# Designed miniproteins, single chains, continued (4), part 4

Each design is a single chain, and the fold is of that chain. pLDDT is the mean over its residues in the fold that is shown.

## One batch from the design tools (miniprotein)

Design m12106
Fold by ESMFold2-Fast:
Structure m12106 (fold): chain A 70 residues (1-70)
Amino acid sequence: LTREQQLHVSLSMAIMAAHLRDGRAALRSLEQALSLATDPRVQEQLREARRAVEAGDFEAAIEHVTRAAE
């Protein structure tokens, strides 16, 4: 997989984990996505998603990951 494809997989996994309300899986996928992201806009959305997961706000996390995937 290219870096871009790995980023898309990590974003999809983060969205799936958030829908399942699996905070550990969501944080793991978000950390992976952050390590792959080079766009500052994407990095900011992923940091907001991580904060939302840490607060238990999975709907906000999904919104931020979706914006990162745009």
Scores: mean pLDDT 87

Design m12107
Fold by ESMFold2-Fast:
Structure m12107 (fold): chain A 66 residues (1-66)
Amino acid sequence: MTPEEAQEMLERFKRLLEEGKSPAEIVEELGWGEITEDKKKAILDDGREIDTEALVEVWKEMLESR
């Protein structure tokens, strides 16, 4: 991901947070992975699973660092 692509993604992420979207909804709308039935996990393109809340928290930290 280029710095410009990362910045655009952070801006979209910020808008979804301002709209009050859940972690699972944010992950689904931004295309970060396939949401599991319980909405607790996202399956990434490489088949790895990550908590939707953990993924959103990582992006929140990136937003605060920029």
Scores: mean pLDDT 75

Design m12108
Fold by ESMFold2-Fast:
Structure m12108 (fold): chain A 120 residues (1-120)
Amino acid sequence: MRRALVVGAASGAEEGTRAAAEAAAATLREAGAEVEVELIELPAGTSAEEAFGVAFRRAMEALDAGEADVAVAIGVAAEGQGADSGLGRYAVLVDGRLAASAVTEGADPEVAAALVREAL
């Protein structure tokens, strides 16, 4: 059974980021993975790129530590409060390699789930 970690990091878009993270987690569980979800709230004005960097770093740390075999990093910034506001950024990492990635307007649960299916 694969172990998976989903990391969502958000500034002012916490509910949408949670929904996207939970959609990714549900898709991983359907594929037979044991999934943990971590949600990180970031200060107002944090960019989508910076939020994604936080999530990606945690995902990589978990993979390197052998805590997970698959990781999903999601970074979201709320519209109107920072650079790249209103964007969601995603990556799916399998065995420490980038398997799938996307950028959307806002947090998108359907895109998060689709990227997990693409990566597996």
Scores: mean pLDDT 82

Design m12109
Fold by ESMFold2-Fast:
Structure m12109 (fold): chain A 100 residues (1-100)
Amino acid sequence: SSDRQRIMDIITQMMYYGMQVQTIAVDNNDSDTVDMIDQGMRIIHQTIQMIRDGSPVQDIRDTMTRAMRIMIGAARRVDPRIARDIQQRYNDFMDILNSS
């Protein structure tokens, strides 16, 4: 469906921002932020699998919320602008889920 494609596009953007945060954290020798991003990215991959498997919308929301708490926290440590961009993508993701 077009909603599923839009959700997957948003997730792809979230992952791209995660990679940017990881690159900055590695350059800064900030292993704690690298570990946070790795954890957030693993939970995003779980969310993708849940969407593919047709898991309940509430479970998808809860899992993505957990990932985004970690991802936004990590991004704030390196660049608050990236954190705002991730927050906006998360808001867009939630809006589509709540409307579908």
Scores: mean pLDDT 89

Design m12110
Fold by ESMFold2-Fast:
Structure m12110 (fold): chain A 85 residues (1-85)
Amino acid sequence: SMADLKALAAEIARLLTQGLAMPDASAARQEIIAGFEALRKRATDPFLQALVDQVIELAKRTEDMQELASEVALLLGEAAREVAA
């Protein structure tokens, strides 16, 4: 549902904001990935599971934390458009 997507997006945004506030980028990345993996374990909707899997892969492949945040925002925007259609 759109409510479930919004709740997931809020948790993803919270984890990214916490990571971006950390002084060590490597430690921030590890904390963000661990947080996303915890969200993945709680997701029961296959669409949301696939979305979190994409966010995790993006976090593993993107070196720059600001670029990661921007790419995740675009991905979540695309997911919101799909759910709204």
Scores: mean pLDDT 83

Design m12111
Fold by ESMFold2-Fast:
Structure m12111 (fold): chain A 88 residues (1-88)
Amino acid sequence: PVPVDTDITWEIVSPDTVRGTASFTSKQAGERVHVVLRSEGGPETREEVYQVLEERVFEVKEAGKTVTVDVLVPVGSPPVRLEVYSSL
């Protein structure tokens, strides 16, 4: 997978919820872009391994389009990160 140039922002949208926003620009039609929400561990995790919590796949129909993806995360969840990559 190839990392995609992405602008990631985090915003408190309610007292118990945070919104993660990933924005990226597609480079070619037919490209598949993966937006992945990973955890850095939880109560059941015994290893320092990221777990995939949510994955969204976008098929790019036109080059040069900016795509914005929002993910809602409850406050008090295990540490999480957003990753954006293109399939090779």
Scores: mean pLDDT 67

Design m12112
Fold by ESMFold2-Fast:
Structure m12112 (fold): chain A 65 residues (1-65)
Amino acid sequence: SSAVEELVAAVIANPEQANALVGRALDAGVDPEALLAAMRRAGGPYATVAVIVAEYRAGRLRLPP
């Protein structure tokens, strides 16, 4: 989806904001499996995003205000 593609581009451009970008997108209903697949295909920081997805699923991801 366009939302997943935009998110992948945003994370690649701003890796320091990956937690906030990914966490807010997951809260908005972005499919984590689609995100992980797209990140891997783009050659972006897959391992970082996979950790963020795992923390989100565990209820441990904290987003800045």
Scores: mean pLDDT 81

Design m12113
Fold by ESMFold2-Fast:
Structure m12113 (fold): chain A 61 residues (1-61)
Amino acid sequence: MASVDVGFMTKEAAQLVVQLLKEYGEDLTKRIIEKANEIAAENGRKTVEVEDLEEALKEVL
């Protein structure tokens, strides 16, 4: 079973993560990323996109 560790994120999603770190800090950003990975997996994707991060932000906050 292939384990995926950090790297499967679009360039745009990575830029959004930098902004989230500035606005919400590391703890909330980590929760958002974890939720975004779950949302991406539910949609059959292994790569996190900006849409997944925006949806995760609404659910985590």
Scores: mean pLDDT 75

Design m12114
Fold by ESMFold2-Fast:
Structure m12114 (fold): chain A 63 residues (1-63)
Amino acid sequence: SAMKRAELTRALVEAITKLQNGEISVDEAVELVAEKMRELGYSEQQIEAAKKTVRSIAEIFAR
């Protein structure tokens, strides 16, 4: 749904912003997004796939 996509996008932006500010680690950024996906009712398969993508993005922004 549009609401689920908006909430997930917000969680992604928050995680990357906190990571860039040195407030959280890459692992913490991945878990922040994963927890939001669980709250929104995504499947474990979708969450595991997303965790891999978020980690790749987070590793870029942690440099």
Scores: mean pLDDT 84

Design m12115
Fold by ESMFold2-Fast:
Structure m12115 (fold): chain A 90 residues (1-90)
Amino acid sequence: TITVETRAIGPVIAGPTTITVTVTTANGEKLTLHISKNVADEEELIAAAREAALRAAQAVAASEGVELEVRAKSVTSGEEVEIEARLTRT
């Protein structure tokens, strides 16, 4: 089973947020997914990013060799945070 684990690298953001997930396959092909969500706190942001990353990886029919980039940007403040996402084998 493949799961996605996420952690935030940077400032905590809340409120209207755009989450961008980029999946890079082993062949260098990229799929970018943009999601808009109003997040109440860091936990909700991380949970939304984790679900988005997992869905993006699944949509590509991703093997364990894909790379995930996740970034979140506050619509209100313009503050941006990088979210580290990794596929984990269980």
Scores: mean pLDDT 71

Design m12116
Fold by ESMFold2-Fast:
Structure m12116 (fold): chain A 66 residues (1-66)
Amino acid sequence: SMAEVEALKEELARAVEAGDVARVRELVAQLTPLLSAEEATALAKRVGSAVRTDEIAAELLRLVTA
């Protein structure tokens, strides 16, 4: 549901602020099947940029575009 997507996005924003990479990965995986391919790719790029590591950014992008 849309409410689930919004709740997960808020959790994701908190995890990014906290630098909790494991939680970020978990939440992106939960959000990916609930979003369109374009939305999931855009989310992975934004989050990857925010966490400031090339490895996690590439991992998140592969997860959503697989």
Scores: mean pLDDT 76

Design m12117
Fold by ESMFold2-Fast:
Structure m12117 (fold): chain A 105 residues (1-105)
Amino acid sequence: HMEELKRKALEDARELYERFVAAAKESGLPTPGEAIYAAKNDPKNKGAVPYSDSPAARRAMEFAKKYLPKVKSPEDALKIVAVTAAVARYPDLTEEQVEEILKEL
């Protein structure tokens, strides 16, 4: 069901976000969000986006493309990475549901 699908995607995004934060703290390395935020502002990385032929990956890339320009902090970038990964797992999520997940994360 659509409401249950959104809830599962939100739970997956939260787990991914927490795992990324924990990994960064243990390794002393930047979080995926910090790395993406830095890459967004690096002129050398303009247009350099990993591509995948799967429909799920293309859909995830479209969501990332829409939300990455709106990133204002490393934490926001990390949330977008977590939600993008969750979207790849749940192809039936609507854009409205993805925006709700981003707001609740």
Scores: mean pLDDT 67

Design m12118
Fold by ESMFold2-Fast:
Structure m12118 (fold): chain A 96 residues (1-96)
Amino acid sequence: SELAKLLLDYLKALNGEELPKEVLDKAREVANDKEKVYKAIEDMNKKELEEAIKLLIEILRQNGQEKAAEELEEKLKNSKTKEELKKLLKEFFDKS
């Protein structure tokens, strides 16, 4: 899914990856729209969901939120199904 790729690209950019301006602008558009974020998460496969959550853990650590990063890492380790990973990722964006 293009939406899933753009949401991942947004998280990579927040984690310090350099992206072309056109890609970054599209990624920001997705991230600013709750319906598009949810659609992106629903379209993600298990590998993409795990990558997104790992990127969020790195972002939290870079922002000095070590306890939140450790809690999310523990939840990731205990999440076995695609649906559990989707719920975890959605919960994070709802709290942001």
Scores: mean pLDDT 83

Design m12119
Fold by ESMFold2-Fast:
Structure m12119 (fold): chain A 102 residues (1-102)
Amino acid sequence: SEEKAKQEKELEKTIAEVSKMNDEINRLVDEGIEKIKNSSPEEAKKIAENTRKKVDELLDKMEELIKSLPDKEFATEVAKRIKERISKRVDEKLDKVFENLK
């Protein structure tokens, strides 16, 4: 039906936007890591905090976007899992860069 085709197109658009946000998070983390490697320990801490703040803002937007999907229960679980997974990966990447500075 036309209704189903419209819903499928909306889902594809949401997936594409979530993918772009994930790419933006990866870019922010990679840029943050590069800046940390070229910084004093005091500046490195501030860069990491600023990077985390920007990542959290994008994760919140990503969560809202996913939760806009029709299946609210499934969408809420998916949003939580994606947010937790990306957050953990970001923390691990930032922690590893600080360990390598020792």
Scores: mean pLDDT 84

Design m12120
Fold by ESMFold2-Fast:
Structure m12120 (fold): chain A 81 residues (1-81)
Amino acid sequence: MLSEAELREQLAGYGLVVDFLRREFAGDAEVEALVAEIEALLREAERRVAAGDLAGAERLLREIVRRHEELLARATAREAA
């Protein structure tokens, strides 16, 4: 199980990457949709950390990682085109 500090650090890191990709690919509907989904998961995970539900936050972090990998794959495909 990740500590509260480790969870907050990872959530902050994903938030920065998502913010960068939102700005870089503004107007790409598929990227914007994935960014919105990840931002919603980040907000929920942060609420769970604040509530002391570290296990719930860690489950959401795993979902964030999965969607983040999908977002990076789509962003890379846009750059290669």
Scores: mean pLDDT 82

Design m12121
Fold by ESMFold2-Fast:
Structure m12121 (fold): chain A 63 residues (1-63)
Amino acid sequence: SKFKVDVDGLPATSTSEAVKRFQAWAGLPDDGVLDAAAEAAILAWQAAHGLAQDGYIDDAEWA
C-alpha cells in the first residue's frame, strides 16, 4: 500500500489503532483495516489539517 501511518514508533498493532482513529474521525467502522475508505479518511484528515495529501502520517502530524 502507498499509505503508511506511524504513531510514536510503535509496532504493527499500533498502526491498526491509528487507522481506527482515522476511521472514527471520518465516521467509518473502526475495524483497523487500511482499505479504500480508510485511505480516503486519511487523505481527508491531511486536507483538513493543511497537510500534503500523500497518505503518510507520522506521530508529529497526529500529535
Scores: mean pLDDT 63

Design m12122
Fold by ESMFold2-Fast:
Structure m12122 (fold): chain A 78 residues (1-78)
Amino acid sequence: DIKEYLSKKLEEIAKEYNIKSADEIWELLREAINKLLKKKGKPEFPEDTGYEDILEYLDNMSKEEIDELIEIMKKLLE
């Protein structure tokens, strides 16, 4: 399950970088998704894109794409 895999990776980042806010992790995820889309020449999600739309997008991602997304999130935290 891709959603479960993503959730585990997000928990790992939150723990590693001492992120205490769910809103902060979701903001990082949204930024990382937009950077990934931009790298692929695809339109970015609007700033007001809801959690359900993001989760639907993530449901169609591969584990490799999730791992790339996590790498982008880590770079955003530097």
Scores: mean pLDDT 77

Design m12123
Fold by ESMFold2-Fast:
Structure m12123 (fold): chain A 93 residues (1-93)
Amino acid sequence: MKAIEEKLLEAAFELGYAQGRLLVYQEAGDAEKAAEAEKELEEKLAETSELWEQLYSLAPSREEVNEALKKMLKAFEEGFKRGKAEAEAELAA
């Protein structure tokens, strides 16, 4: 379970990162960069879903599920913040 949780947190961060970049590129009207970020978002969403199904197959307790979700939300938020900042910096160059 721990190894799957670690991969799930990494995937959640990357999902947030792609979402943050997508938002910035869409707001800037950069259609090409927005399309690339959207593709990355879809790929990371699929990866996160598969990892979540693997975690669930291990019959985790309700407390373990809740803690995993809290950590995933935090990882997503950190990824979103970083992706947004990086995309803004790229557009300012």
Scores: mean pLDDT 83

Design m12124
Fold by ESMFold2-Fast:
Parts: sequence; structure tokens; C-alpha cells
Structure m12124 (fold): chain A 77 residues (1-77)
Amino acid sequence: SMDEKRTEGFIARFERSVKGIVKTYKEIGASEEEAIKSLEALYEQVKKVAEGFSPESREKIEKAAKELVEKAKEELS
């Protein structure tokens, strides 16, 4: 459905943003603290935007976003 495609596209864009932050930290030596701060800011922004989705899509987005951020934080440690 269009709602499912919108949800999947949003998650894919968020994953791309998260990977970009990790890559910047790993390749150009950005500080771990700044990288974590950026990840947390993206997560809060995603949660706010997700409020505009259906309850089912919001749950899917929040779960995926949390898992992506947690994995990224592990890659930074």
C-alpha cells in the first residue's frame, strides 16, 4: 500500500542518515560525543515526524529507528 511504501521509504532515509553519521566519525575522525549527539537528535526528529503516521506505522518506525541508533552507537564504541 501507499502507507507501507511511505513508511519503508522513511525508515530507509533514516538508516541512510544514521550510516552517514557513523561513516563521518569513522573516516574523518569526528568525536564520538558529537556523533552520539547527532544520532540522538535524528532519533528525536524521527519520533516527531512519525506522529504524523498511522499508529501501526509509527510503531514500526520507532522500533526500526531505535534498533538503528542502538546499532550505530555500538559501532562507535
Scores: mean pLDDT 83

Design m12125
Fold by ESMFold2-Fast:
Structure m12125 (fold): chain A 98 residues (1-98)
Amino acid sequence: SRELEELLKKLKKELEDKKFTDKSSLTITKSNLDLFKKIPDDDVSSLIAGGNGVWSPEAAKIVQQFADEYPDIRPRIDASMERARQGMEQSRKLLQES
């Protein structure tokens, strides 16, 4: 996702300034939140399922901090995790049937 790559690049720069180093005191800017909201749910689900290598430990921690800071995003993260689980189960069934 281009939007995800843009968000991660921006947040990596802010991590270098030690803005997102304390999970309990994380301050997420409105622009970063708006960028996250533009990321398709399928892209988030694919990344949770171990997609194309853009998902680093730092990115996972940042997404968790977004969910902690903005509770309105938490249901979306939970839904994306469930989608990833469903996709993995479907892939398992297709592999068993092949």
Scores: mean pLDDT 59

Design m12126
Fold by ESMFold2-Fast:
Structure m12126 (fold): chain A 92 residues (1-92)
Amino acid sequence: MTVTLVGYIPVLDPETLEVKAVIKVTVVTEEEAVPAVREKLREAALEMARRSAERALSDEEIRKFAEELAAELAAIPGVLSATAEVVSPEEV
């Protein structure tokens, strides 16, 4: 059976520590791959929090992070599709 996971990764403004953007991740996966997907999302969220708190990230850097994360998630055995899009905090 397939499972759809939706995750949200906040991108911080380093001056205010407020959320300036969110990466919305949608993963369609086999049930057996759920632990690996959750671990990858956890690692990605921590890395984004670290990077965005350290310095202001450009829109291009945020988009590239989202694209690379989607590709890495899609490479996990049992994942059928993975997408990541940059959305406004107001849309979450």
Scores: mean pLDDT 85

Design m12127
Fold by ESMFold2-Fast:
Structure m12127 (fold): chain A 65 residues (1-65)
Amino acid sequence: KPSREELYRLATTLARAAAENPSITAEGIARALSEATGVPVPMSVARLILEGRVEEAAERLYELA
C-alpha cells in the first residue's frame, strides 16, 4: 500500500503539471493515477487535483489503495 507521503507527492506533481499545461484533462489525470497506484481512480479525485486540492486528493487515494 502506498504511503500518504508518496500519494501526496504524486498528487502535488500532477497538480503542478496541470497548472503548467492547460491541455491536461481530469480524464488524463485519473488514468495516470490509476496506472501509478494500480487501482481504478475515480474522476472525483482527478478533479480535486485540477482544483489544487492535493491534500484531499492524497487522502482519497490512500483510502482507495
Scores: mean pLDDT 81

Design m12128
Fold by ESMFold2-Fast:
Structure m12128 (fold): chain A 74 residues (1-74)
Amino acid sequence: SSQLVLQALSNQPATMSDEQKEQLKKRFLDSLDKLGMSEEEKKYALELFEKRLNGDQEADTELSQLLAEKVREL
């Protein structure tokens, strides 16, 4: 029963654990390094990413725009 509960929670971003959030942040930072972003740009993108994980719609929009611009420049 406990294993089924953990599996159900893993399928819902809003119930993500701190450990899962930290793993996503690490993968996100690795992706930003591959986009050639500066340290200041990576810091800003990470702040937006953390706000997005907490349900901030404005941060989600800003992050999507920032990443789309960087991908276009590649």
Scores: mean pLDDT 72

Design m12129
Fold by ESMFold2-Fast:
Structure m12129 (fold): chain A 72 residues (1-72)
Amino acid sequence: SAEEVERLVQETVPGVVIGKVRIEGRHAVVYAGHREDLDLEAVQKALQSHPAVEAAKVTGVGTGMRIELTLK
C-alpha cells in the first residue's frame, strides 16, 4: 500500500518529506523533498539495502527527489 511504501522510505531515509506516491503492482514511485541537501547516492544505497526492496533508483528533481522502487 501507499502507507507501507511511505513507511519504508521514512524508516530508511530519516527526515524525508513524502509528497506523492504512485503504486502499480510491485513498482512504486515516490516524490519526496527534504529541508536540507541530501546525498542521493546514499539514499539510493540505503533503499537498495532494505529487505523488502529488490531495486531502487533515486533521481534529483528540482529541490527534491524521485524514488523508483521495485518491491519483492
Scores: mean pLDDT 78

Design m12130
Fold by ESMFold2-Fast:
Structure m12130 (fold): chain A 81 residues (1-81)
Amino acid sequence: LPTYEEQARKRLEEALKDVPEEERQTLIDWVLSKDAPDPIALLKENNGDIDKAAERILSHPNAPEVLNKEVAKKIIEALSS
């Protein structure tokens, strides 16, 4: 049975399929690491506002340079659905 991490990784790979493979893996590894903010917690803190939650993810000190607002929104949507 897949772990939560394996399920989240599968959803993120589907959501980010248009992102180049190396950049996609960097983003997924960061999002699932302890160095990243919890996207679901950020969504909840912003009353379900995906745009505001995405901006909070982008402003995080450990955010990868390849992260942009559209990618951050896709990450939140993939993990919240």
Scores: mean pLDDT 80

Design m12131
Fold by ESMFold2-Fast:
Structure m12131 (fold): chain A 70 residues (1-70)
Amino acid sequence: SAEELAARREIVAMLEELYPSLVAAFPRERLLHDDTVLAALLRLLQDDERFREALGTLSPAARAYAESLL
């Protein structure tokens, strides 16, 4: 949906700022349209304090979407 795409775009932008080299390993279209790939990246980062702090900077909708993938 449009709301899910907007949430994914916000999450990917956050990840690009914090982990640019990691995100560059994936085509942007895969991150925006493949929940399996995005979920795998979020799960790799879930124990990183920087990642947890950055989740707090997301909109409520993007935060809820990210947490649904964890």
Scores: mean pLDDT 83

Design m12132
Fold by ESMFold2-Fast:
Structure m12132 (fold): chain A 89 residues (1-89)
Amino acid sequence: MEKERLEAQRYVADKLREIGDLIDRLLEALRNRKLPGAEVLRRLGKELGHEKIGEALGRLAERAGLENETEEGREVARELIEEFAKINE
């Protein structure tokens, strides 16, 4: 009973740390304006098969007023979309 509860708590804590690390990376990318605009993020999400993640990042980029269309921004976006997708697996 207690052992299974501690194992479940550890699993949740580890997943929350992974999510926290990705959120920190996302916030840093937003601060440095490294992410592309909303339309590019939505397209990348769809192309990678993670449309909901692309839409969520697109809404954040829209609120932050991001208009970056550089290849560097696209690569950062691809990496973040794939890493967020891995958490949902």
Scores: mean pLDDT 77

Design m12133
Fold by ESMFold2-Fast:
Structure m12133 (fold): chain A 75 residues (1-75)
Amino acid sequence: SPPFDADALADWLASLSTGAAIAAIRWLVEERVPPEEIARALAKAMKRVSPEDAAALRAEVARLSPELAEQLARL
């Protein structure tokens, strides 16, 4: 996907609380956004949040979508 979309999504996810970010990720999955696009945005967002918040996001992603977790692991 275009870098702009991934960066905009990353900025949005990083601006949210952990709970709101999880809800946003669930919404993106339900809207059939490609897992590779979500993973790219999420990887960028994780660099902008605390290590504790990044760990919480990673754990919830693994629970929510094994496919998304696999894409994230490739980055």
Scores: mean pLDDT 79

Design m12134
Fold by ESMFold2-Fast:
Structure m12134 (fold): chain A 67 residues (1-67)
Amino acid sequence: SAAEGLAAVGATLEEYRGASGQELADKALAVAREHGLDAEARVEGNTVIVTARVGDGVFSSAVEAAS
């Protein structure tokens, strides 16, 4: 489900927050796509932002990465 996918993305961001921003973004995006989410990720300074589209909604999660 979309809720399970969003929860998995959040868990991935928490689990891998010690990684580089790009590595964290890549891992979170892979998990989102495994759950069928239309998602993108970007790195702004030390912050990783993952945006997922679910139906008509847009959801974003942000985590400060190691750097």
Scores: mean pLDDT 74

Design m12135
Fold by ESMFold2-Fast:
Structure m12135 (fold): chain A 69 residues (1-69)
Amino acid sequence: MSSLVKNAEKLYKELEEISTPEDKELIERAKEALEKVKEASEKNDVTGEVGGILRIIGEILDIEIRKKR
């Protein structure tokens, strides 16, 4: 298992901890992105792994920005 997959799993867990029931769709998209990171890791596709991680980070930022509004 690559360090990028571990980082993606950690980010997904953090997203779940900060989420509310209203964030169900964001959580589902983050889960899809995490699965994409795992698939890219199996194919040695570093660009795909980074892309998936950035998507999870984007979902975290969307929740944080919404909480500050």
Scores: mean pLDDT 78

Design m12136
Fold by ESMFold2-Fast:
Formats: C-alpha cells, structure tokens, sequence
Structure m12136 (fold): chain A 100 residues (1-100)
C-alpha cells in the first residue's frame, strides 16, 4: 500500500470514529492524533514510522480513556466507545504495517 493510500484510509477511519463523538475535547484529541500520525507517515520510512505510531497509539489510548472516564456517565455508551476505540487503533496499526 502506498503512503497516499494509507493516509486516505487513516482519514476515513478517523472520520468514522468522529461520527460517534460529540464531546469537543475528545474531538480535538482525535484530530491531534490524526495530524501526528499523518505527519509521521509523510516524513518517516515505514520501518521508522511503525514504532513511533505504536507509541502514539499507547499515549492516545491512555488520554482517550481518561477523558471518557471523566466526561461519559452512561456505562453502555462508555462500553460502546471503548469497543470503537479498540477497533480504530487496531485498524490504524494494520494500515501502517501495510506500508511496505
């Protein structure tokens, strides 16, 4: 997969997650994460990008869960958003690994 194709799929995956998010702080966190991933993909080789993106995924997951615990009082919605987060991060990781 080319870098351009990966960037296009990252944008689609981010937009899908954003469609479930109404909280402005969570939206900002997701947008900042997208920007950082795209910058890494554009500027680094696939071998250099993968460990950097793995670090970003871990930091993003931690911050997102902290925001979710603070801002979301509905346990069912919280569970749904955690499943969507896991699917989202897994898809991002796979997309980056497909840069050969």
Amino acid sequence: MTKEEVINQVNKTVNQLLSYITNPEMQKLIEEFKKKIIDIIKNLSPEEALPKITELIQEFQKKFIELLDREESDPRRKTMLLFLLTAFLSEIYVLVKMMS
Scores: mean pLDDT 85

Design m12137
Fold by ESMFold2-Fast:
Structure m12137 (fold): chain A 81 residues (1-81)
Amino acid sequence: SEEELREELEKLVEEIKKLAKEIIELTPNDREKINRAIAEILRAIGLRIEAELTGRLEEALERLKKLKEELKKELEEIKAK
């Protein structure tokens, strides 16, 4: 349902925020990584707002899932140091 898609969208945004926060916490002296993590949070919030206004929930979910996977990969690379 559209309600279930909206709930999944909100959950993905919160998951993206948590991943970005962990990147920031692990890289406190890397201004470039901090700025990128913040930009990804803002991108996720923007995608959610756009989806709510346009009704294109499924497209936003696909984009947010991709963004989440990109942040997971970046976090894994940071931890592999």
Scores: mean pLDDT 87

Design m12138
Fold by ESMFold2-Fast:
Structure m12138 (fold): chain A 65 residues (1-65)
Amino acid sequence: MEELTPAEAAVLRALEALGGKATISELAKATGLSQSTTSKAVKSLEKKGYVKRKGKTVEAVGYRK
């Protein structure tokens, strides 16, 4: 039903603006969210197939269902 929360949508857009790859800290700075909020949004996006974590970096992958 609802695809993304506002925090998840903001993080995904920031990732795209940063060229599709960024760290949690970079995403937090780009969105104005805390690192904790950004990290939770990233984990949720990864479960939904929108991003992948590669060690310290987050990469936008898009919809993979």
Scores: mean pLDDT 76

Design m12139
Fold by ESMFold2-Fast:
Structure m12139 (fold): chain A 85 residues (1-85)
Amino acid sequence: SMLEKIEEEASKLTEEEIEHFLTLFDKDGDGVITKEELEELIKNLEFSEEEKEFVLSLLDEDGVITKEKFPLLYALVKLKIEEKL
């Protein structure tokens, strides 16, 4: 399933890779990804409806993705980029 593939790829990520991509995708430098930044990412990578639903589910009560869920977001982004290359 899509979730199983995302979780598998997330488990393979190193702390260094996660920190590097935090710098690239955290436009505000606050250590979180906002809903607005997420919507821009969805548009640019042409996410499917299922993929959009998944990443929107990563938003917390404050409407941001925290570092705890960052590996799951990065895993999906990596899979989308690799499929286009």
Scores: mean pLDDT 75

Design m12140
Fold by ESMFold2-Fast:
Structure m12140 (fold): chain A 69 residues (1-69)
Amino acid sequence: APTLADAVAEARRALAAARDLEEQERALLGVMLRYKGKIDMEALAAELRRIAPPELRGRVDALVAATEP
């Protein structure tokens, strides 16, 4: 089964490969959509907020809201 650690590792890898803030935001959204319903989404949001660049921290909350049931 996928874990929170798997999702965070994927997010870090995708953020490192992203060329700009738009690609970073899309990477975070992609991770949230792939892991939705498989792990604790509140815990994922907290970890993504911690690893995201400061410009995207408020956007992480909006992306979580967009992926909530």
Scores: mean pLDDT 78

